# Designed miniproteins, single chains, continued (3), part 76

Each design is a single chain, and the fold is of that chain. pLDDT is the mean over its residues in the fold that is shown.

## One batch from the design tools (miniprotein)

Design m10620
Fold by ESMFold2-Fast:
Structure m10620 (fold): chain A 91 residues (1-91)
Amino acid sequence: MLISIFATFNGETKLYGIVGADTVEEAVKQTIDLIKELKEKGAESITILIGGESEDVKKALEMLVKEAKKLGLEVEKIELGKRFGKLELKF
């Protein structure tokens, strides 16, 4: 599975990182670590794009939403498509 992480600073959005992992759990863990780094760097919002098998994408989205809420982030948008997921988060 592949997860692309975009961060917004002062209205500018840039690709911050890409996570490649064989398991959903590993991909989510690495993504959460990057979200924590982005919070420390003063990011305003994060857009996460997930590519992979449909059930893995759905599971990753559900886990990321749960973990983001635990970190005090607001979930702005969730999109789920065939082999594709998008999550927009705000600090």
Scores: mean pLDDT 88

Design m10621
Fold by ESMFold2-Fast:
Structure m10621 (fold): chain A 99 residues (1-99)
Amino acid sequence: SLEEDVREAIERAEEAAKKVIENIDAWAKDDSPPAPPEVVEEAREQLKLLEELLRKIEGSEELSRKGQLMLLVAKAIVYAGDNKEKALELKKKLEELLK
């Protein structure tokens, strides 16, 4: 079902987000980029998938809301790839979304 497809896409985005969270502190400490290119690319692919799936879901407000939040977070990760300060803000938002 479309709801199952969205849940799978959200779970994939959550796993990508967990990897970013795990590495952000290390990247910030060692003066490395906040996200490696491969993690940013994974976030871009999940962003595209979420945008397409959310357009098809009108009856699931909870999934749409969580999907929109994850979409904004993935977009912010892509946008903030070279900015450690934004990456730390994203870590905080990701931790809230994963609760």
Scores: mean pLDDT 63

Design m10622
Fold by ESMFold2-Fast:
Structure m10622 (fold): chain A 83 residues (1-83)
Amino acid sequence: PTPEELVRDVRRAFEIAARTAPGQPLSPEEEEVLRRAGETVERLSLASDPDERHRLGVALARLAAGDPEGERELRRMVERVRR
């Protein structure tokens, strides 16, 4: 997958979480998005030093708030891990 696709999955995961009631079943497509997003975040965290993990947390918080800077920073982090 491209960096843009990985970041889109993380953003979609926050959108799904925001609209889904606790205990509500997810569609297979929604479950797959949440799985891919979780794997991406875990991989970034494991590949990051403490400063990068702090930036990851900030980028995720901004992304959850709908801030486009969060999406841009997360994309940069994904691109760095793939090198």
Scores: mean pLDDT 81

Design m10623
Fold by ESMFold2-Fast:
Structure m10623 (fold): chain A 84 residues (1-84)
Amino acid sequence: MEATEALRRAAEENPELREELTALADAIEAGDLEKAIEAAKKAAEKAVEILAEKENLSEEEKEKLLKEATERLVEEVKKLLEAS
C-alpha cells in the first residue's frame, strides 16, 4: 500500500519520528481505525514539536499547527481505512 510504504520510508529517514510513523503504518495495515487515529495524533504532535524547534515557532503558532496537522492526518487516515 502506497501510504504505508511512504510512512515506513519516512520513518527510516527521520529517526526521531521512527517509532510514531512505524506505529501508524502498522495500525493502517492492520485496519485498526482506533489505533491508527491514536498513532496519527502522536505522529502529528512529535512532527510539530520538531518543526517548532527548527523554525523557532511561538506557542500560539505551534498550537495552531498541531490542531491543523492532527485534524488533517486523522481525516486522511479515516478516508484511507474507509476506502473499500
Scores: mean pLDDT 78

Design m10624
Fold by ESMFold2-Fast:
Structure m10624 (fold): chain A 70 residues (1-70)
Amino acid sequence: STEEKIEKEIEKTKEDLLAMVKAGASREEIERQFTKGAAEVLELTQSREQAQKASLKFIEVWKEIEEEIA
């Protein structure tokens, strides 16, 4: 389902970003990858409601990534 694809892509993006942090990637590289992942997920959304829900989850992902960078 579309919802399953969205959830899987968000999880993949989070794991990729955490791996980049551990590898010592710059904040700019991490932000670029985050933006790319968010855009790919938004392209999968089929409604404003799905897009809003995905956006909120990406805000939480970014908060977690920022804590890991610090």
Scores: mean pLDDT 84

Design m10625
Fold by ESMFold2-Fast:
Structure m10625 (fold): chain A 72 residues (1-72)
Amino acid sequence: SAEEAYARGLELYAQKDPRAVEEFARALELDPRFSRAAWELMRALADPAISSQIPAERRAAYLALVAEVLER
């Protein structure tokens, strides 16, 4: 579920594991209106401890997803 993916993302982010962004993105794929998951994804992508471990192409895709979800 979206809630389960979100919870896994929070656990991984606490450990500075880059898989956190995959789980937050999965939560948004399951529930595109899950605004908290979008904000946590943005926060994780802004954290150098996470972003330095993510390939640039993947990071760009996640940033585009956040922008799409947070637009009105």
Scores: mean pLDDT 81

Design m10626
Fold by ESMFold2-Fast:
Structure m10626 (fold): chain A 80 residues (1-80)
Amino acid sequence: ALSAEEFEKRFKELVKEVGLLGLTEEENQAKFKELVSSLSDSAKAVLQGLIGLLERGKKLFPEYAEALQKLIDFLQSKLA
């Protein structure tokens, strides 16, 4: 399982490769979901910050709001 530090490092590398909005593309969603699913239970608090980032993304890029909401829904399902 990934620590918060390892998750943030890998997440930054993924965003550097595909961009934040690139996470809305199906091929990149699989990589993102695998990364999130590898996160340790003790580090899940980092997902709350990520949800906040995606919520801001919906306000800045309304045309991507539905795709960003799907990512938010996935993250919230991992916090339940």
Scores: mean pLDDT 78

Design m10627
Fold by ESMFold2-Fast:
Formats: C-alpha cells, sequence, structure tokens
Structure m10627 (fold): chain A 62 residues (1-62)
C-alpha cells in the first residue's frame, strides 16, 4: 500500500514552533515506525490523532 507523509511547521499561541506530520495510509506498524524515527531524530511527541487511515503526529524539538 502507498503511504503518504507530509510535514508542516506550525506556531502555537506563544510563538513556539511545532511540527505536524500527517500520515495517510499504512497500518499501526507504519505509524509506530514513523514515531520511533521522529524520537530518534530528537523530537518529542506532543499529540497523536487518528481518524481511519489518517494519523496526525504533532512533535516538538526536545
Amino acid sequence: AVVSVTAESIYDENGEELIKVTVKGGNDADVAAIIKRLEQLGYEVVKVERDGDTTVITVKPK
């Protein structure tokens, strides 16, 4: 199956930079692998939202 991954920078009310990673398609193992890679790159997972085959992972630098 084709997995689509898109990343975008957002800013909170205090001007702090967050990164939204949108994953479309794939299964739970694909999402877990993406989260693990983000943590290995020095990001902290703030929030994970799931809706069907779409997962939005919000991260910030550690």
Scores: mean pLDDT 78

Design m10628
Fold by ESMFold2-Fast:
Structure m10628 (fold): chain A 61 residues (1-61)
Amino acid sequence: PPPPLDDAQVEARFRQTVRDMENAGFDVDDDMLKSIATVLARVFGRPEAVQRALDELLAER
């Protein structure tokens, strides 16, 4: 299995996922951010780090 991601790597991948979706023409509102967080928490196995990244992204909006 791949090594576990640290908090900075989780946040960077979350931000990259948002950017990729916006570049694909999706409107990434707060509900979409929460949906992305749900998927990424499962994929990364780091739900606490994903929640922190979500909280930061929501605070920036």
Scores: mean pLDDT 81

Design m10629
Fold by ESMFold2-Fast:
Structure m10629 (fold): chain A 94 residues (1-94)
Amino acid sequence: SKKEEVLKQLEEIYKGMEEAASKGDRDKVVELATQAVRLVREYGVETKNKELIKEAGKLGQKIVDLDNAGATPEEILKVFKEEMEKIKEIIEKS
């Protein structure tokens, strides 16, 4: 299903972020986090899920704020993981 495809893509993005963080590639962690935000927002628009659009916006702002603050890849991963658990639950329940 479209839902299963989106959840799989989000998991693959997260694995890419973990790999990038292990290499100290902060720019790649931010790039992949931004890709995930876009994917969630697009899926929220497609499914008319206002809660997903709101949570995508919230995650996107948190990633921008962390990037501007010079947060470590590990700090970005932690925030991303916490917000993504909420997003995944919303997708699974929809």
Scores: mean pLDDT 89

Design m10630
Fold by ESMFold2-Fast:
Structure m10630 (fold): chain A 54 residues (1-54)
Amino acid sequence: TDQINQLVNQNTVYRSQALRLLRNGSSKEDLDQLHSYIDKGAEYTKQYLDLLKK
């Protein structure tokens, strides 16, 4: 469904941002944002997998 594609694309965006911050981030704020993006990515992945089970 379109919903699955949207979740996958959003997860990819957050993963890309997390990798960018990991390579270039050096402040506590950057690290806090990195953690937030990783957490969001994990949540979207879980939702995606839950949808696939149906």
Scores: mean pLDDT 71

Design m10631
Fold by ESMFold2-Fast:
Structure m10631 (fold): chain A 88 residues (1-88)
Amino acid sequence: TPLEVRLKGEIASGILAIGGYFELADVAEEIAEEAAELEDAEKATRIAELLEELAEALITKDDEKIERVLQELEALDPAAAERIRRAL
């Protein structure tokens, strides 16, 4: 649901901020808020899940997981993926 998507975005943003990725934390929150407004609930939920996975992968320095998550995000929302790549 939109609330669950926003909450996942807040969690991802919080993890990124704790990790020192302040610009990326702001971008992730914005992307999650935008995703929450999508009529495609499955797509919205998957974007939010990918933001959480990205946050975990960045703090654990898992380069393979980072690239996989970015590729999946690009397939769902190329503009969101580009915003993430620019904030990295």
Scores: mean pLDDT 87

Design m10632
Fold by ESMFold2-Fast:
Structure m10632 (fold): chain A 65 residues (1-65)
Amino acid sequence: ARATAVGPALGGGGAAAAGGEAAKSVGHDFRVEAIPSPTEAVLEASSEEGARAAAEGAQRAGDAA
């Protein structure tokens, strides 16, 4: 995935803004769940899903660049 090397350079501007918004949305939902489920299992599942979405977004941004 060497094409993803272009992603970080473009990500500094575009992906950072998009990533920030995505993280904000995920953070908002995660915050509601953080109250009833302060467990590492839930944290890992939420983190992995967020990371997966971010990775796919970065790949798409790199392809569009």
Scores: mean pLDDT 50

Design m10633
Fold by ESMFold2-Fast:
Structure m10633 (fold): chain A 74 residues (1-74)
Amino acid sequence: SEAVLERVREIFRAAGVPEELIEKMIKSAREALEKGLPIEVVLNVLELEGLHLLRDDPERRAAVLAAFRALRAA
């Protein structure tokens, strides 16, 4: 869903992830969805990639975790 990918863009942008990396992650996520991967699997991969990028920033990591939890609850 494009709406879900746009919410992921907003989450990573708010967390200070560079736009170039956000676009690369979203492109890979879109390709995975086109190949038939479930959205839940794609969201798990995006969350793990974001947490790895923010590995040295515990406050931003906590914010990303909370935001992905809220996204899954919607």
Scores: mean pLDDT 86

Design m10634
Fold by ESMFold2-Fast:
Structure m10634 (fold): chain A 58 residues (1-58)
Amino acid sequence: SLSPREQAIREAVIGILKGGKYFLLKLANDPSASAEKKAQYLAEAKEIDKQIEELKRL
């Protein structure tokens, strides 16, 4: 089990990852972005979702 300090660090990291994901989704919805860049941003956002899910299992 995680210590209270390790739990707090995990929650902080999850918060940072969520922020990064929402920023990537904002970039993916920009009409000036190329189709290739939009696909890349969406793929990176999905990767962040997997990282968050793994951290929640700690």
Scores: mean pLDDT 87

Design m10635
Fold by ESMFold2-Fast:
Structure m10635 (fold): chain A 75 residues (1-75)
Amino acid sequence: SKEEKIKKILEKIKNNPLLSRFYDGIKTLLDNNFDKITDEMLEELEKAIDKVINGESTIDDLLKAVIRLGKKVQD
């Protein structure tokens, strides 16, 4: 389910020492916009997170993905 996908994403953030500082902000964004978030948006966010965890991208790239998500859900 969408809720289980969100839980999995948040668990990855919480358990990573580079990302854990962003847990509250990302959780708040996802919780406040639950009905507007699509599976495609969650897949894009999870991909951005996995790339940081795997050393394939930067925290700046992840923050850009989070900003894009926030912009999409306000519409």
Scores: mean pLDDT 84

Design m10636
Fold by ESMFold2-Fast:
Structure m10636 (fold): chain A 93 residues (1-93)
Amino acid sequence: STEELEKALAEVGKAAAEVIKASKDEEVKEMARKGLELLDEGFKAYKEGDGEKAAKLITEGGKLISDAAEKAGLPELAEKITKASKKAAELAK
């Protein structure tokens, strides 16, 4: 459902915000922000009925945010982001 997808995306968004807050590295912050942009584009694609495009964008966005979390020294957040974004991508398909 849309509500389940929104919940999964919200979990990734909260984790991304924590990465941005914790990091002093502008490149890491930009990676997380780019990932959030891709998640937003993915949700828009889902609402337009393009589940395949939505799943791809959510997967790409989740990977960027997870990579940013790892670079920020937050491996537990990286794992949480990976799991939540995979769930979101499956829900969007």
Scores: mean pLDDT 89

Design m10637
Fold by ESMFold2-Fast:
Structure m10637 (fold): chain A 71 residues (1-71)
Amino acid sequence: LSTDTTLLGRTFAGGLSPEELLARLAAELGLRITDDTVVVLGDNYDPARPGFVLLEVDRDRVIRRAAFFSD
């Protein structure tokens, strides 16, 4: 795995599923979702609440991991 991975942080308002939010962020940021993309939900994740997602992106603009947290 390349050391040229990047972490991108984004806030969200709630009301979308993790899959819907991830798809929107991928489209907005020009990133790709693949079968290798791992979705992690934090212990306090609540789809109705605002929160923060951390995207781990490789050099080919593929999201390798997406970790979701609610406040």
Scores: mean pLDDT 79

Design m10638
Fold by ESMFold2-Fast:
Structure m10638 (fold): chain A 90 residues (1-90)
Amino acid sequence: TAPELPLEEAIRLAEEAARRVFDLVKQGKSVTEAAIEMVKWAEEVAKKDPARGHALGTGGGAAVKTLIDNPNASEEEIIEAARKAVADLL
């Protein structure tokens, strides 16, 4: 059983995931391609630490949704969405 993940660490992981999604899309990848890369990364992390993998997946998912709803979303908007999504789970 994985130890409980502190809120501060969960938020940090969600922000990291959101920045990764933003960077991939700005480099010319589709939102779908960014989502696939985020799922793979979250699964890799979850293999060692399920709570950390879940935080990455939650943050990345929120970032992807924000970009689907608004393709012109700023990095700040995407990070804020990820932060809120993971905070709402804890």
Scores: mean pLDDT 81

Design m10639
Fold by ESMFold2-Fast:
Structure m10639 (fold): chain A 85 residues (1-85)
Amino acid sequence: EKSTLTVKVGDKEESIEFDASQSAKLEFEAKEGDEVTVKVTGPVSGELKVTAKEGKYVAAYSESDKTLSLYNDETFELLGSVKLK
């Protein structure tokens, strides 16, 4: 069964499809004030919305933890995390 990890940053959208039994991650760049929406859809679902500062970020879904996280790739600051339902 398939899941999709989607990251929307301002006007840009990126998605990867992965097996629901696997973890997934997407790396992206944001500018100051960009609205970032990170979403997992499939057998588990969840969403994170944050306003970003300029930087490089990672949206990561951990299958073992059933958690979606968004963090800064340079500072490792966790901007948000949600357990998927």
Scores: mean pLDDT 79

Design m10640
Fold by ESMFold2-Fast:
Structure m10640 (fold): chain A 92 residues (1-92)
Amino acid sequence: EEFERILFEFQRWLDELLEKVKSDPELYKKFKEAATRAYLIALLGTSLEDPEVRLAFLKRALDEMAKAVPELADEINKIRDEFIKRFEEVIK
């Protein structure tokens, strides 16, 4: 339940950032590719029953996205810390 909610919020945040970077075609393309890959990695984690594996997929998705788009790394790291903290509290 909480993981599904986090993924929904993650998708909304990705859509908002895409609109923000729309005026820079190079950054837009790079972010869109990284965001699509990250979301798919997170979705793959949802198909698994192990909450630790789900968390690992989410962490990897966000870390890879921050590395791929260093211009947005601060914004990505902030949301990453929030989502990971919330999920860790649920699976304790």
Scores: mean pLDDT 76

Design m10641
Fold by ESMFold2-Fast:
Structure m10641 (fold): chain A 63 residues (1-63)
Amino acid sequence: MKEEEEKLLKEIIDFLRLRVGSLLKDEEIEEYAKKILERLKKEYDPSVPLELQILRLSDEIVP
């Protein structure tokens, strides 16, 4: 994985752990984070704060 993608994946994982870490296992969080990363790569908007983009995608992907 490219260094930029690794950093972004780490940010998404940390976000999900704060939001759903008590409900989901680490393995599940990692899989959802990868799905969010793939969508973010397709839909990334540099004019929108990264945290808001992650929040929106997590609402769509994580049950």
Scores: mean pLDDT 78

Design m10642
Fold by ESMFold2-Fast:
Structure m10642 (fold): chain A 76 residues (1-76)
Amino acid sequence: AELEALAERAEAAGYDSFAAWLRELARLAPDLPPEVLEKLRRAVDALVAGDDEKGIEYAVEAEKLAADAGKKVPGK
């Protein structure tokens, strides 16, 4: 899964806690919208590049979007 691949990259860069959170996110919200995945990719890319501040900002945005996606109610 994409989230598992992102978790592997974060863990390889030394961000074990962030990697663990990505794995939990995959378990809690398997149907993540593309915008959440995009924010998570940006977060991992920023952290790997050494931009911890941007990485944290993207991760917080992704968490909020993922929580919102989890509240989606089918109209049928």
Scores: mean pLDDT 72

Design m10643
Fold by ESMFold2-Fast:
Structure m10643 (fold): chain A 91 residues (1-91)
Amino acid sequence: MENIEELKRKALEGDEEAIKQLESLADTYEKNGDYKKAAELYLTVAEAYLRMGKFDEALKWLQKAAVSAMKAKDPEIGKRIKELLEKIPLP
């Protein structure tokens, strides 16, 4: 049994199973209307892919985080999304 903090640490270390668990958990929070928690988990997934150099995947999950952050009306999460976008080389 792992808590969310342990899953986040493993995901940021490149553990693919931890990343997939966070993806599933974030989608569950989004579906249940907990948009703030969904956005924070989508951000962690995006950061994990960014650290792996998987920029297309990172962009995909940042887009999901942005939608959830807008639904949550949370400008601080929006700012964090913007900061991560600046680290992704765009074509």
Scores: mean pLDDT 83

Design m10644
Fold by ESMFold2-Fast:
Structure m10644 (fold): chain A 68 residues (1-68)
Amino acid sequence: SEILNKILKENGITGIKYSGTVRAKDLAEVIQGTSTISREEARRIAEEAKKALGLKDDDLVKIEIDTD
């Protein structure tokens, strides 16, 4: 997802590669699990991404993260 990768890079998150299907409400846990950032920072970034993509908490979304 181009928009998600852009948001992650704009927040200084690089070196992450992940592909899978997740619920929008679980996006913060995926970001936290694939990076060294805090839970609070991961939740903030996930909320920014959800807003940008127009996702609701229970929406299933196929994501492709590649920040390198």
Scores: mean pLDDT 76

Design m10645
Fold by ESMFold2-Fast:
Structure m10645 (fold): chain A 120 residues (1-120)
Amino acid sequence: LSELQKLLIEFAETLKEFIEKNENLPEEVKESYIKELEKLIKEIENAKTEEELLEVAKKFLATATILLLKAKEVASPEEKKLLEEILKLLDEAYKALEEKDLEKFKELLEKAIEKLKELT
C-alpha cells in the first residue's frame, strides 16, 4: 500500500470514528455515511494506478466535505470552528489534487486528520 493510500485510509477511518462518536447526528445518517466511508476505503485499497487513486481521492474529499458540513449544522460553537478549519483544508487539498501537487495534498490531508482527531 502506498503512503498516499495509507493516509487516505487513516483519514477515512478517523472520519468514521468521528461519525460513530457523534451524539447529535441522526442514526440513519450515521449508518449511511459509515457505509459510504467503508466503500471508499475499499476503493482506495483497490486502486492500481495513481490516476485511479486520484479519482477516488477526489470522490472521497467530496463525500467528506458533505459529511462534515452536515456535522457542522448540529455542532457546538467550539466544534464548528474546528470543522470550518477542516473544511478549508479539504478545499485547499482538492485544489492541490487538481494541480497534481501531491506533496502539498499530503501535507494538507495530514493537517486535516490532526484537527479531526481533536473532535474524536
Scores: mean pLDDT 85

Design m10646
Fold by ESMFold2-Fast:
Structure m10646 (fold): chain A 94 residues (1-94)
Amino acid sequence: SEAEKALTKFDTGLAVLKAMSEDPSTSEEELLAVAEAVRKEAKRVVEAKGKDIDQLISHLEEVAKTAEANGRKVLAEEVRELVKEVKEQVEKLK
């Protein structure tokens, strides 16, 4: 399904984003580009009425916490903003 494809891309992108955020050689520009790809897939999962949106939100919150712990403040703020946008998108679809 469209939701399953988006979720797979989201999960893969999120794992890459987490690994990159822990690597000090990764530039902020590269990190934010991957974050934008993750954002797009997260919104597609919600739009397609995907399952386990609460788990998707939980995974994003853990990545934001990891980013903040690694000094990736801009990434942490972008991921927290995405959590807010996902929650707002879910509410609008009710």
Scores: mean pLDDT 84

Design m10647
Fold by ESMFold2-Fast:
Structure m10647 (fold): chain A 64 residues (1-64)
Amino acid sequence: MEKAKEAIKEAVKDSPEESKETVLKTVNVLAPTRSPQEVLRLSAGVAKYLGDDETAKRLEELAR
């Protein structure tokens, strides 16, 4: 899980502030009860929903 959290932080560092905040909040909610793969995929979905396609693509690739 720690590697997934670090990868997500790196992926969102240059993201719009709204996308960054929402993705990081999602990770904190999901991390205790979900696998690293699920956290990455769900975070990618949130980024895409917010229009941050670049971050969404990066997170989706990490979940593969």
Scores: mean pLDDT 76

Design m10648
Fold by ESMFold2-Fast:
Structure m10648 (fold): chain A 84 residues (1-84)
Amino acid sequence: MLEEARRKIDEAEAAIREAEALAKASGNKEAEKLVLEAQIQLGLAKIYLGIGELTNDESLYEKAIELAEEAKRLAEEAIELAKK
């Protein structure tokens, strides 16, 4: 689960980087807002991952995965809005 949590965070981070670049280039404020929301979810995922690694608690890895998946979803929505 730890390796999966790390992969999901890495995937979300990559999606956010693409979304941020496209949102800024498009000037779409709604896309920029979704990027900020995705960054918040990613930050929370990283916090839960860090605590999970310190405590060896798999339930915290599950929360990190869920938050990272939500961050990626928000980033993908931002990418779609930026393309319009």
Scores: mean pLDDT 87

Design m10649
Fold by ESMFold2-Fast:
Structure m10649 (fold): chain A 95 residues (1-95)
Amino acid sequence: SKEVEELKKKIDELVDEAGRLSNEADQIIRDPSVTEEQKRARLAELRRRVEELKKQYDSIMEKAPDELKDDVTIARMNLIAAEAGILALEEVLKR
């Protein structure tokens, strides 16, 4: 149905954005040229973006039919990975 297609598109967009967050967090950790001040500013932005994705995930979860349950599970796993990447960046900045 059109509603299922629209939800699938939102799930795909969420997965893509979660992947970008994970990659950005890892890049910031690995890049010695990025200053501590820049890392803190980027961490604040990554935290804001992951919070927005969590709200989007909750909205999708409430509306998603059984046929999208695997897609929803993949989205949840990608959000967990993004959160873990951000937590790793926070840990680096505690030094």
Scores: mean pLDDT 88

Design m10650
Fold by ESMFold2-Fast:
Structure m10650 (fold): chain A 69 residues (1-69)
Amino acid sequence: SHMDELVREIRERGLKRIDELIAQGASEGELMSVVVDTADEMRRRGVPLDLRLEVVKELSNYVQDRVQA
């Protein structure tokens, strides 16, 4: 569906941005800013709460796993 494609695009963009920032030595705060920006974009684009929470959880876990490495 259009919504599933939109959510996938936003999710993949967020993950890519996190990877780019990690490669640049970004702080945990800078990485978490990507999660916040991703959540805000999804909300503005009308993504339902359940799908937004799924993406936020995934990106937050991704950051947490990288910071603890």
Scores: mean pLDDT 88

Design m10651
Fold by ESMFold2-Fast:
Structure m10651 (fold): chain A 74 residues (1-74)
Amino acid sequence: ARQLSIDEQLELIRSGVEAAERALAEGRLDEARAIVDTTRTMVDLLLRNPNASPEQRAEAERLRARADEIEARI
């Protein structure tokens, strides 16, 4: 839905990172890359939201760092 809460958006981002880590571990490099790209877009959208708390922003940046680590291994 278009009106997901910020916490629901963070949960989707976290699920995406975990799915990308699993795809990478299974050698599904194209799937891992596509998931990382989608996850990064979601992080950028969340970080543009002025209603995101400092704690929510820190979580999003942590998840972005994990996505960057996955991309570096592809």
Scores: mean pLDDT 84

Design m10652
Fold by ESMFold2-Fast:
Structure m10652 (fold): chain A 96 residues (1-96)
Amino acid sequence: AEEYLEKAKELYKKLKEAIKKGDVDEALKLLDELEEYTKKAVKEALKAGDRELALEALKLALEAYMLALKADEKNVLKLIGRALRAIGDILDIELS
């Protein structure tokens, strides 16, 4: 869980740099990788009973989506749909 969260934090830093450079394609690719690692972090954290780590991973994913939404006006609706799906996936893990 912690290793996945640390990887997601590294990807978040790269995402911020890609957005700063105006590289939207790289930013979206980094967002995809970040989402994967945050989902893995949440799943492992919840299995271990670490609700605080699971919430930290969810918060990081939401912050990453908010950055992408501000940078990519053309894909805003698609990114909102992806963020809602990611939240749904995490809730399904919690309810399992």
Scores: mean pLDDT 75

Design m10653
Fold by ESMFold2-Fast:
Structure m10653 (fold): chain A 95 residues (1-95)
Amino acid sequence: SKIEELLEELNRLLTELVKQLKDPIKAATLTTLVSAIWFSVKNKDLDQAIEEARELLAFLEEIRPTLSPEAQEIADEAIRTLEELIEELEREKEE
């Protein structure tokens, strides 16, 4: 499904972003939030998945200015992927 493809891409991007992070707390937060989204999607809790995705989006936007230019590029791709994921989750909820 499109949702599963977006989750796999998001996980790939965040795995690369974590490698660029020097702050282990920020790295742990990213890992925790993406895992929460995966769990909610697998349990078909779309409302929870949307809330968790919005939390991850806000966190990425908050840390973006503190990142290196290379890490910012990865974060920008992750933000775009998250925005598309939220749209797909909201669409699935309407059906």
Scores: mean pLDDT 86

Design m10654
Fold by ESMFold2-Fast:
Structure m10654 (fold): chain A 68 residues (1-68)
Amino acid sequence: MLSSEEVKKKLLEETKELLKKNPNDVKGVAEQTGKRIKEALEKGLLSEEEAEELQNEVLRLALDTMAA
C-alpha cells in the first residue's frame, strides 16, 4: 500500500513525464491524471483535501508547460 505522500509524488512525476512527451496535449495529460487522482480518492489513498491539493498542483504544472 502506498502512503498518500508516495501517491502524490508518483502522480506528479508521471504527469511531468507525460507533459514532456506530449507538450501539445496538455489537456489530455491533465484529464488522465485527474482520473487517477479520483481513483486514489475513491480507494481511500488520499483525503479530499489531499486530492484537491494534488489536482491544483497538476493544473499548475499544465499551465507552466503551456506558458513555456
Scores: mean pLDDT 78

Design m10655
Fold by ESMFold2-Fast:
Structure m10655 (fold): chain A 70 residues (1-70)
Amino acid sequence: EQVRPSDEEEVQMLLDHFKSVLPKLSKEEIEEILESVEELIKELEKTDPRRAAILKKFLEEMKKEAEKEL
């Protein structure tokens, strides 16, 4: 699975969905989600660094949105 424009679009869709559900999530749930994504990035860095880079971008944007709710 290679990096494509559709991957960037999918990241944008995931971020938009995350922003829409963020007000419904507890602080604890938000922190768990961020931690899970960070763990996925670490594992993916070993097998697919290109996809890891995409998820890292997503995580960075998620952290910015989460800061507004925390």
Scores: mean pLDDT 74

